# Designs tried in a protein design run: designed miniproteins, single chains. Part 108

Each design is a single chain, and the fold is of that chain. pLDDT is the mean over its residues in the fold that is shown.

## One batch from the design tools (miniprotein)

Design m3758
Fold by ESMFold2-Fast:
Structure m3758 (fold): chain A 89 residues (1-89)
Amino acid sequence: MLSDEELVALARALLERDPEFAELLRRVAAALLADDLAALTRALQEAGARFDGVSPEEAAEAARRALAELTPEIRERLARLLAALEEAA
């Protein structure tokens, strides 16, 4: 689908145009890859507050489900996304 070069180019464009959103995506990806429920819950709460608002309970449940449903293929895609965001920074 997307090449690593394409992901880095998109990550760079995002960092230049919306650095707060780029940082949020980086934190979500890092928390998912680290199996860090607390960090993921916090990132999802901040994301929810930026849009429609998500309760702490909803954020925690969403984080728990996301971690439980991670497949190796999803983990590999998240690792590529995180690497692209970190290289673009």
Scores: mean pLDDT 74

Design m3759
Fold by ESMFold2-Fast:
Structure m3759 (fold): chain A 67 residues (1-67)
Amino acid sequence: SDISEHKVDGDVETYVISEYNLKVEKKGNKKTITNLETGLKVEIEKEGNKLISTNLNTGEVTVYEIK
């Protein structure tokens, strides 16, 4: 992966992939993905066998069960 920036600040880890206009922020079991061109922001949280995806622009939540 072409990571343009990597930063750790306390319990938050941030990656920027400028080639794809993408910012990824990790905190614990949560991951926030931001499209820097469109402003679309999605939060993904893994809890055991569940993947919880939240569209932070609309508040829509989708839950997936994974193995």
Scores: mean pLDDT 76

Design m3760
Fold by ESMFold2-Fast:
Structure m3760 (fold): chain A 91 residues (1-91)
Amino acid sequence: MKSDVELLEEIIRLLEEIIEELEQENPDLEKMAEKLKRLGELLLQLSDDPEVQALLEELEARLAKAKSREEVIAAFREFLERLRELLERKK
């Protein structure tokens, strides 16, 4: 089973790839869907971590209010930075 650190590192990599794809002029929606599915599976494995739960609630709230692609990208970037901070604390 992957450690919390290994799971966070994989989640961070997937988020970076998703954000990069969203910033493309012609995003590959199929490629993004596969990465989002994998991201969800990894986040479910960390669902018992209260810090991860709080970050997910913030992400969901931001995405629910997002009315543009730029707002979606901003939500994922904020989530990514906060996950990086969490990873640094767990090392």
Scores: mean pLDDT 80

Design m3761
Fold by ESMFold2-Fast:
Structure m3761 (fold): chain A 80 residues (1-80)
Amino acid sequence: SRKERLRAVLDELEELLKKNLPKGKATYFSGIVRDARRAVEATEDPEEQREIVRSLLDFFKPYLTPEEYERLRARAEEAL
């Protein structure tokens, strides 16, 4: 389903943050990703799902390499 594909994108985001950041900051940001995952699970509206995921990726863009960001963005757009 779309929700399963979006969950996979959010799981990949968490793993990239864990790879790119110190443990403390990665743990804190995992909380933000988890809350976004709950928000996606709670809505059936594709536009709300797009806004949640897009906002989250834009927020974390400074913590990803340009290549990681573009791959994750493309995967998210395919899932939406």
Scores: mean pLDDT 83

Design m3762
Fold by ESMFold2-Fast:
Structure m3762 (fold): chain A 100 residues (1-100)
Amino acid sequence: MSPEEKKMELLKEALKELKKIYEENKDKLTPAEADMFERLYKKAEEALKNKDVETALKYIEGMAVLLHSAAQKKNDTEMAKKVEELGKKLKEKLEEIEKE
């Protein structure tokens, strides 16, 4: 598998995990935050279909920032930590691929 294909798989996994966090915590988001998440999700999926890793990563980071902000506003430390851990793992795995 090419480094690019490995990055694509990691981004697809990150997108799936962000969607799971969103769906489990949807009641904690305002309608505007939920709408923004769904729009970013759709844009990330489109970027992945086009094999645009850089654009997909930007939208995935945007979704993570949105969920983290929502968690902080609700004082949900568990949700905030889940988003932070997902971001850390994604960054570490992406750096590992770049070193190969």
Scores: mean pLDDT 85

Design m3763
Fold by ESMFold2-Fast:
Structure m3763 (fold): chain A 70 residues (1-70)
Amino acid sequence: LAPAPAPEEALQRLIDAIPAWVEALVKAGYSKEELKKLLADWAENYRVAGKKKAMSKELVDAGLAAIDAA
């Protein structure tokens, strides 16, 4: 039971919102394959913007899980 800092709470909020975001994009005409490709490309670019950012890994993993479940 490790204490969670404020940044982790913010990340959890984003992760929690991902399924609704993914559903909206699928309804807008994006395929699951397209969404997976977009997330992968976005995650790579996001890593360049941040040094030692584990956030992009968590966020992409949540996004891929939501797309897979959709």
Scores: mean pLDDT 66

Design m3764
Fold by ESMFold2-Fast:
Structure m3764 (fold): chain A 70 residues (1-70)
Amino acid sequence: NAGDAAVVRAAKEARDLAEKAGLTPGQISEVAAHAARVARQAYEQGLTPDEAVRLGKEEAEKRIAELKAA
């Protein structure tokens, strides 16, 4: 399932980004879950798997920046 693969990939890449940013385990999990949700929604709206992963990563980067600013 291409949608499920895109969601898993977005979550994994978001988790890696959050870990490199030095976030807590709870924050890492939240960022990964947010990326997965964004990727799922994008795919369901008709975007390609690669576009869904890209949007998930962009939202993860925004969320990481918000958490680091707090």
Scores: mean pLDDT 86

Design m3765
Fold by ESMFold2-Fast:
Structure m3765 (fold): chain A 87 residues (1-87)
Amino acid sequence: MKVLEKAVELAENHSEAELEERVAALAARADAAAASLKPEDVRAATARMLAELLGIPEEELTRLSDAEIRAAIEAYNEELERKEELE
């Protein structure tokens, strides 16, 4: 899966500090979006934030099912947690 490959690549090729900055910035944006958006708009906002985090175009994310997007988020989080636990 293209998004899973990008999530793993991002986690492997960036320093822990760089990943923490990206995650913190994304989390702040997600919190702001969740406070102001209706449930139907949250999905679109999540896709945009994932595109920015993973460095892939939104068009790639629009080709994915909800299950694939969720799997990509989980894979990214798992890789971040492993990197944090190892170092």
Scores: mean pLDDT 61

Design m3766
Fold by ESMFold2-Fast:
Structure m3766 (fold): chain A 77 residues (1-77)
Amino acid sequence: MEELIERAKKLIEEAEKLYQTAKELGDSRVQKLLEDTIKELKEAIEKKMSPEELERVVNQAEARIGLAKERIEKIKK
């Protein structure tokens, strides 16, 4: 459980940093994706979800953050 919570917190920090970059670039789709990801991670921690549910949320968040990174890199080019 603690490992998943630490992983979720790191993903929140990464998503918040990417959100600022997306905001500067004016990409509303990436902003929305990151806002939703941050919200889901924070809710999962606050609601003290089961380890299995938290793992699913964390895995989904990692995938969404990966997509956001890919999109930001394409915009920078």
Scores: mean pLDDT 81

Design m3767
Fold by ESMFold2-Fast:
Structure m3767 (fold): chain A 122 residues (1-122)
Amino acid sequence: ASPLLEGVVAAIAEAASSIPGVSVTQSGTTLTLTSDGSAEATAALNALAAFLAALPGVSVTQSGNTTTITLGADGGRALLDPEALRAAAATAAATTTFSAAGADALYLLGARLAGLAAEYGL
């Protein structure tokens, strides 16, 4: 994968790992996120999943306590586009109730993506 796409995947992994009770496994451009089954971890992971599912080029599949996220090149571009991020955040907020941990994870993701965009002159 490109260094930029790897950076985007790493930003999502860091944000998900910030959620108490969530474990993250990365394989290339695919992330597997597992909740410990707590209500807080599940709510936070659902908020992150709803946000990411609203972005073009991002595939999100949920099965029980496991969320699988796969990024294509279009997903990497969308995650570095402030307009796409705002639209995805609005969609997620309309369909999902955000817990404090979910809001914190999305804030960390936004901060990491902004830093990555600045690093690559975007």
Scores: mean pLDDT 77

Design m3768
Fold by ESMFold2-Fast:
Structure m3768 (fold): chain A 57 residues (1-57)
Amino acid sequence: MTLTVTVRVTEGRKAAAVASGSDEASPEDILRAMREAAREASATHKTGRTERRTYEL
C-alpha cells in the first residue's frame, strides 16, 4: 500500500509531517513513515521547502 507523506523543514531543523493515503494503512505504519520522512528531511537541511515522499507499507 502506498502512503504519501508531505514534509516541511523549517530553519533550525524542525520538521513537520502530514500523511495522506488510503484508509487501510495502519496507524503504526503511518507514524513510522512520517517519522522516517521527518528525520531524512531534517538531515538534508532543506529549510522552507515542502517535500513529498512516497512509502510502500
Scores: mean pLDDT 60

Design m3769
Fold by ESMFold2-Fast:
Structure m3769 (fold): chain A 96 residues (1-96)
Amino acid sequence: MTLEDLSEEGKEFVEKIKEYLKSVADRERLGAAVRRAFDEIVSVPEEQRKEAIEKLKKEATQLDDPVERLAKMIAVELVEIFGPEEARVALDYLFP
């Protein structure tokens, strides 16, 4: 279960996010929030995942907390780029 299973473009995306996260002050809080948002997406049946993703996108534009907004955006992008299984691998790599 390693980054080797991801596409070349996906690996580049993950490394860019990892570099960005080095400058984020509340990285531990952000990681916990991303995991929560990701779990909201994968805990619903497959036929409801698109609705869960759209809900998180809407919430990201409405929330006052910048960490919660960023977390929902990251979780959505990971699932949209990789799909749920590969997104879990990327998430565990970014927030060990």
Scores: mean pLDDT 76

Design m3770
Fold by ESMFold2-Fast:
Structure m3770 (fold): chain A 68 residues (1-68)
Amino acid sequence: DKDEFLKELEELIRRLAEVAATEFGEEVAEKAYEEAVKAVRENKDTASKDELILLANDTILKTLEEAK
């Protein structure tokens, strides 16, 4: 079920942000979480599961890179 997948993906994004907080700090990690969850939610009805995973990953990495 795609709705169950989305819940699991958002939980995974939260866990990735918690790991990122140890290196980048809590503020940057929370921003990465918020931007990734926003991107997934905006694209949930048009993107495939694989596309949503890649979108979440790309959004997290981009947010962390922009924070330097």
Scores: mean pLDDT 84

Design m3771
Fold by ESMFold2-Fast:
Structure m3771 (fold): chain A 90 residues (1-90)
Amino acid sequence: MTPEEYEKLAEEAEKRGDFVTAADYYVMAGLKYLEQGDLEKAREYLKKAVDIMEKNNLYLGAPALVAAYLARKVGDKETAQKAFDLLLKS
């Protein structure tokens, strides 16, 4: 899967109100953009995933853990801290 494919799947899930699936696919988009060296896109989609989890009170252990790790790796301390807080509530 390309990062653009994960982005599209996340947007379609979000449009139908499937925020769990949307958050997971946005985390995967962030990971794939990071693997391609696109740090700005990686930060954008990791933040979007974490914001969706926080806004919808979704305490998803695996997506939150991955998002926390990746956000820290791309230097987004704010998003990493929010993801870690969500992980602790899962």
Scores: mean pLDDT 86

Design m3772
Fold by ESMFold2-Fast:
Structure m3772 (fold): chain A 81 residues (1-81)
Amino acid sequence: MLSRTEAFLALHERMAEVQAWLEENIDKKSVEELEKKLEEKAEEMKRWIEEHTDPELAAELIAEVEAGVERLKERIRERKA
C-alpha cells in the first residue's frame, strides 16, 4: 500500500498526464471522443487507486479523480463552444 503522500503525488502525476493528453488532442477530436477517452482513463486511474491504497484513502483519491474529470469535461466544452 502507498502512503498518503506517495498516493497523492502519484495521482497528481497521472492527472497531469491526462491533462497533457487532453491539451494535445482537444483540437483533433470531437467532444464525444474526448469525453469517452477521458472516462476510460478515469476508470483505469480508479482501479489503480483501489489496487494500491487502503479503502479510506482510496475513497478520498477517487473523489479527487471524479472532481478532476468533471473539470476536464468542462474544459472540453468551453474549448469546443
Scores: mean pLDDT 83

Design m3773
Fold by ESMFold2-Fast:
Structure m3773 (fold): chain A 97 residues (1-97)
Amino acid sequence: MEEEKLLEVEKILAPEIENEPDINKRSAVLTVLQVLRALLTSEELTPETIEKLEELLLKAVSELSDEQIEKIKEALKKVGLEKGLEILEKAIKKVKE
């Protein structure tokens, strides 16, 4: 279920990623999606792996514009991936506060 929702998020965001001229911002969007996939679909993550994934997410969020962050949030809301949205919002607060 979560895997299928993540694939739908990737499809929604594909045009935005392909049209992003800044390679760092494009890579940051992809990193957000990869981290969310790992956190939501992996069965047994060590605390050390979770910490590393959260650090990668914080770095990716710091590279993204508010508009790009909002588009990712809208995609997650559209597919009903609430846990992914919660993880992303927590990361946004840590970076922007």
Scores: mean pLDDT 81

Design m3774
Fold by ESMFold2-Fast:
Structure m3774 (fold): chain A 85 residues (1-85)
Amino acid sequence: SMEEERRKLAEEIAKKLDEVAINWILDYEIELMKKNNVPQEEIEKLQKEWEDEKKFEENLEKMRELENDPEFQKKVKELTEEKEK
């Protein structure tokens, strides 16, 4: 139904908006740090910590996708059966 498609689209938009909002918060915080003459080393540390957090979240999402992938489940089963031989 069109209503179900609109709901799915709204959820996808909300997720994308969250990502944009998170990036905007980081940019805003960096700009505030620059205006307050915070050392460049501290700004670079914040950027690296943010990139590490994003990479961790991306890895978690990839793992969740793999757990729900029938082909991945089949490969895991084949590897488990090979260990019993």
Scores: mean pLDDT 69

Design m3775
Fold by ESMFold2-Fast:
Structure m3775 (fold): chain A 72 residues (1-72)
Amino acid sequence: MEEVQARLKEAKEEAKRLVEEGRYEEAFELLKNTIEEVFTKVYGFPKEVAEQAAEKEAKEFVESVKRELEEK
């Protein structure tokens, strides 16, 4: 559990840095892949469910960071 939270935190920190560099697609793919892998391998969620959840969470995170950078 602790390792999963640490991995997700590291992926979000790296994705934020990629967004700050204008590398939006790489940030999205990195976070999406990490969340999907955690959901399928650690929690045993069906791949389809994990993919949908990962895409939504990754997209929302990237958009939130992008908006923060545009307004600051």
Scores: mean pLDDT 79

Design m3776
Fold by ESMFold2-Fast:
Structure m3776 (fold): chain A 64 residues (1-64)
Amino acid sequence: MSKAEKLMEIFELAAAGKLSRAVASGAELVLRDGLSVEEAARIVAERYGVDEEEMKKKLEEILK
């Protein structure tokens, strides 16, 4: 599956209310910008005021 197709799927889940916008933003940083899951989780945790470890776990699950 292409990175663009995976990112589209993630954004559709966020639009449907099945995924948080914070997780979708983190996935974009990994798939589009080439950041590690750890780096993306830290950036998103700071931007959205969410837990970094929880964000890392959710990103690892969605990016499988």
Scores: mean pLDDT 79

Design m3777
Fold by ESMFold2-Fast:
Structure m3777 (fold): chain A 68 residues (1-68)
Amino acid sequence: SMEDEQANVDRILEGIERVANTLKKQGKLDEAFDFLDRVEDWVRGTLPKESADRITKHIEELKKEMEK
């Protein structure tokens, strides 16, 4: 259902943010960007379009935040 997809997206977003923030705190900014790029590729090839679009939008926002 759409509700199940939204819950799944929320869990994925929490995981992405946790890993990216951990790498940033460790000074591994390049590794964090590589991780985010890899996740974008995976979601585009694996998840439904609506879920992939939401996750890729969140990743773009995280990348902008991490550049600061």
Scores: mean pLDDT 82

Design m3778
Fold by ESMFold2-Fast:
Structure m3778 (fold): chain A 69 residues (1-69)
Amino acid sequence: MEELEKYLERVRKALEQARAAGVPDDLIAQLERTVELLEFLKNKKLSPDELEAIRARVDELLAQVEAAL
């Protein structure tokens, strides 16, 4: 799914920025787990509700990373 690929790219970029900026290891670990989850899900057909839940989780995590930068 193109939507999941875009989220995966955003999370990967955030992970690289977080590692470079010295963000807490807990946030880095959450980003790494999110990348693994999105890679697993990208080849699956998801419902709109499942996509919304993933989007909300990714947006919250990215906001936490941005606040820590």
Scores: mean pLDDT 79

Design m3779
Fold by ESMFold2-Fast:
Structure m3779 (fold): chain A 57 residues (1-57)
Amino acid sequence: SKQEALERINKMREEIKKRVEELKKQDPSAESVLDIEDPIEGRAEVLRLEQEIKEKK
């Protein structure tokens, strides 16, 4: 159970990192998301940036 929780957190961090790398191609300032240590806040910021980009079309 503890191992599963750590795996979920690590997976979330990896997802954030990959998404930030993709977002940096369109918005270089997205790299600042990597300064967010809290993975929950980091994920929320990634989602906000993705939504903004999608709405711009």
Scores: mean pLDDT 77

Design m3780
Fold by ESMFold2-Fast:
Structure m3780 (fold): chain A 78 residues (1-78)
Amino acid sequence: MAERLAEGLEQVDRLERGLEELKEAVKEGKVSKEEAKKGLERGLEQLRQLRERYADIPEVQARLEELEKRIEEFKKEL
């Protein structure tokens, strides 16, 4: 249990970091809005896979739900 929880949280942390890096890249003009949208679509796909993989771990599910909302909010800002 502890190993899977730690691994799941690490995977969520990596996706969260990727989202923040993408937001900065867009703000700095390093990435176009279209490229950012493609990145967010890939992130949502990875998030769906993690949700299935860690369906039995509520702590991971809660963080993935919060991350999904942040990704959808950023898509609307583009």
Scores: mean pLDDT 84

Design m3781
Fold by ESMFold2-Fast:
Structure m3781 (fold): chain A 74 residues (1-74)
Amino acid sequence: MSLVEEAAIAALKAAEAGDGKNAAGALGFLSSTHPDQFSERAKELALEAARTALEKVEDEEAKRYAQQTLENLK
């Protein structure tokens, strides 16, 4: 599994748990990673993680990185 896929999975798990700190860290990495380094699966997981963070996480940094991740992968 790639580091990008691992980060996307970690971001999704943290976002589902409402863990703003860990969601922010993982989404921050994903938001700054070049789009061509994402497999189709990693991209799908990262987009799901970002959407989940915007719904379930109240942390402002996590929400900012979630929005940046969506913009990075559009």
Scores: mean pLDDT 86

Design m3782
Fold by ESMFold2-Fast:
Structure m3782 (fold): chain A 69 residues (1-69)
Amino acid sequence: MISEELLEKLKQLSSEERDEVMDAALDAGAEAWERARAEGLSAEEALEVAQQAFVETMTAEVDKLLAEK
């Protein structure tokens, strides 16, 4: 779930910057899911880890882009 704070930050980005953030977050989530599955976690547990990695990466990328504005 995207926080209200993160959503407000996303509104300050261009459409191109939002696409870049989304691609990075999706890639991080996919890598986290594969790693969790390789470590023996269930698909449900791996999905939770992937969702956390997705949100953390999105937040970091948004903060990085906003620091440049």
Scores: mean pLDDT 81

Design m3783
Fold by ESMFold2-Fast:
Structure m3783 (fold): chain A 65 residues (1-65)
Amino acid sequence: SAEALANGARGAAAALARHGVAGIAALDEEELREAAAEGLRAAGVPVTEEVIDAAVRALRDSAGR
């Protein structure tokens, strides 16, 4: 949904602020999902599987993965 994409982007921004682009690029799949979930919590949005998936995709796009 558009709401999940917007919330995912907020979580991805928080994760990028914490880890940086190089830090995100170095993470494996599991670590990337954990970073996304932490970013979502920091952004104050609900942590659901759909929103985590949206955040992970945004993080991959930002890191050139």
Scores: mean pLDDT 83

Design m3784
Fold by ESMFold2-Fast:
Structure m3784 (fold): chain A 68 residues (1-68)
Amino acid sequence: MKVVYEFTVAGNEKYTLVQLLEKYGPDAVLKVTTEEGEVFEITSKEEVDELSAKYPDKKLHVKVLVPD
């Protein structure tokens, strides 16, 4: 997998994360790192909703990964 997009966003910006999953397709993975150092591999809208509910006021570092 390769990183095609990398940015920092607030957890409550879930709309942006969902749009990235839709844009890059079903094999895209959002690798999200929290300020606490937790890492999540997000592949669905439901997982984005769970992440945003837990970390709405936290800065999240996001890497968009696609297959090589």
Scores: mean pLDDT 77

Design m3785
Fold by ESMFold2-Fast:
Structure m3785 (fold): chain A 112 residues (1-112)
Amino acid sequence: REEALRILVETAERLLAVLGEGDPRPAEREEAARIVTEALEELGVDRATVERALAGDAAAAREVAAALDERLGTPVPRAQVAAIEALGGVDELSVIALMLGLGVDAARRLAA
């Protein structure tokens, strides 16, 4: 669990460094998607499921959230799950936003 929390924090830091300030360029989004894919595979999520979620498959995004719930031993924040569902057609950015939110939550849990 603490290892999974560290992976989430490190992933969020890497994503913030790549995305910078303002709207991300296509190359920055591509690198962010790679960072997310590597982190989720390390957390035990199947690569094909991650690729489907990044492509905008809401069911695959929910499978990612469920796998993270199991790995973390606590439910993924409802706001993040609701955002994935509400954003349905927003592909890659919704998964990146989920990973950023999880990293922030993980940092708070490690600091407590």
Scores: mean pLDDT 69

Design m3786
Fold by ESMFold2-Fast:
Structure m3786 (fold): chain A 66 residues (1-66)
Amino acid sequence: MVDDKEVKRALGLIWLAIGKIDESKGNYEGAIEAYRKALEVFREAGDQEGVRIAEENIKKAEEKLK
């Protein structure tokens, strides 16, 4: 049980990293997709800080697509 949530937290961090890489390339659509995947995984893990970080990054990337 605990290991499952730990794996999900790690996966969320990986998706955040993918999103940041896409964002650095100017691929804001890809970044938003990766950040949304991170958000879902952090929610499943009960990681409120991860959820907050993912939501903030989604908002910032969406502003770049405006």
Scores: mean pLDDT 83

Design m3787
Fold by ESMFold2-Fast:
Structure m3787 (fold): chain A 73 residues (1-73)
Amino acid sequence: SEVDELLGQLQAAYFKGDTKKVEEIKAELNRLIAESTPAQKKEIEDKLARVEELLKISEEIKAMRARRAAALG
């Protein structure tokens, strides 16, 4: 799926800190959403929400680990 490939590229770009690539992929996903049926749009939006939730959890875990390391020495 083109959507699944773009979502994989989006996740990789986030982890690399490639802001320009993130914006380019988001623009392409928004184009696909605009051309999609309501059902397809919901599926794409649900998948995007999952990727963003995982990234948020990853950053929270990193922040907690850093705070623990600082507290221990």
Scores: mean pLDDT 78

Design m3788
Fold by ESMFold2-Fast:
Structure m3788 (fold): chain A 100 residues (1-100)
Amino acid sequence: MELTPEQIEALQKGNEVRQLRARVRALLRAGDLEGAKALLKEEALKLGVSEEVIDKALYEADSKARREIADKGAGVIATLMSAVALGDVDTVLALLDELS
């Protein structure tokens, strides 16, 4: 089956989101909350979100900052950032299971 460049890009982005969820889940199961925050920050930076907005979302639980990240097409990342900012590992794991 010959895929268009747009279809290939969409599949690659979908695979990256699945890999991100798996990596965040593994870090949280290991008790590495700071590693999970660092991974989410790195992925949001790759999407062109400013470090200031990311830090407000992750460390200040700022709802406006999380909305700005979601508006960049990173809604899953914004949701995970909200939960890890609260330190609620069980909620983050439940969200990852729902999104899987």
Scores: mean pLDDT 70

Design m3789
Fold by ESMFold2-Fast:
Structure m3789 (fold): chain A 89 residues (1-89)
Amino acid sequence: SEAARNAEIEARLRALLAAGDWAGVNRLLLEAAREEGAPPELIRAYEQALKYGVRVEDVMEAYRRLLAGEDTSDLSEKAIEAAREVLAA
């Protein structure tokens, strides 16, 4: 059932977060996003987050700020680079 599948994904996500396995979290979320047909920008954000070894939330925040022309000096250089690759696609 969909409920059982969602419970399994949530359990796997919680286990990865508890282990501090951010690469595993990013892979799981990327797989789920691709399977569920998430917006292309979000899929690219997960792909770049995995490539640069950063949190997807940091890539998405950098992407938002770059689009708005806002200051990014408080963000990691890797998150900004990842967000620029999302913009270039």
Scores: mean pLDDT 79

Design m3790
Fold by ESMFold2-Fast:
Structure m3790 (fold): chain A 64 residues (1-64)
Amino acid sequence: MTDEELEELMAELKELSKTASEEIRQLIKRGVLLLQEGLQGDEAAAREARRLHEEAKRMYEEEK
């Protein structure tokens, strides 16, 4: 993933965290930490962050 893609995902996660439940906020917090590791060059962390982002978005839609 590019640094721009990682920064965009981080911004989306931060916006979700403002209205998300505590369970989703915990996933978002983990995702943000993994995105920071991805920005440092950890490709495995970047892939896991993307996966957690998709999971957090699905849970958020289910809670609505």
Scores: mean pLDDT 77

Design m3791
Fold by ESMFold2-Fast:
Structure m3791 (fold): chain A 92 residues (1-92)
Amino acid sequence: SSFEEFKKKLEELLEKIKEAKTLEEINEQFREAVRLIGEALKKYKASKEVEDKVLAEVVRAMDAIDANPEKAYEYAKEMMEKILEILEEHLK
């Protein structure tokens, strides 16, 4: 399904964040993840409430990564897991 493809792409980006050696590489992969999340929200016709919840998780992760880049993988993983939970609930 398109949702399984989306999940797989997020998992691939998360692995790239884990392997990233510079803040620039982390930010590049994180921005690509945010772009894919935005496309998914549009594709699944997410309500304003769902979009706001997803945006809150993105902002939280961005602030956390900026404060502690060494934990970028942990913060990105938490963000992706939370967003997938929100989208799975929306797709019911």
Scores: mean pLDDT 86

Design m3792
Fold by ESMFold2-Fast:
Structure m3792 (fold): chain A 84 residues (1-84)
Amino acid sequence: MSEEELEEEITVAMFTMQVRIAVLSGDAEYAREVAEKIVAAAPSLSERARAELVETLRRAAEEARRRGLEEVARVLEEAAERLA
């Protein structure tokens, strides 16, 4: 694994954790901050990393909807659409 590949894996793992925290906390403001960070980072990420984050965001949005967190779900789904 190259340093570039390692940095990308760490970035994806960190964003995945932050997305999960947004759902668990129900904090729509935090969800929006995380979504904007992910979208801002997208141009520097590989197609594979972007696809993984899109899947993560969509699954998190579905979990948020199951929890009744409609605003969090909307923010995460919109971020997934912006990455796709």
Scores: mean pLDDT 86

Design m3793
Fold by ESMFold2-Fast:
Structure m3793 (fold): chain A 74 residues (1-74)
Amino acid sequence: SLEEILAALQRAGERMRKLMEEKNATTLEEKIEVLEEVRAEILADPSVSPEVKRQVASYLDGVIKNYEAALKAQ
């Protein structure tokens, strides 16, 4: 459901923030690494449905592509 997708995105965002803080991720490359790690974690979570996994991974892939585009523009 949309509610489950939004809840999963919120949890992914919170996990991303925590990992960025713990790793002191300041560069775009370091932030991409955190996003890739969060993406891998959500895909490996057995409590998350395949539909929610696909939607959240797709969203994170979009964010990663935007960060990669920003790196290329530098």
Scores: mean pLDDT 85

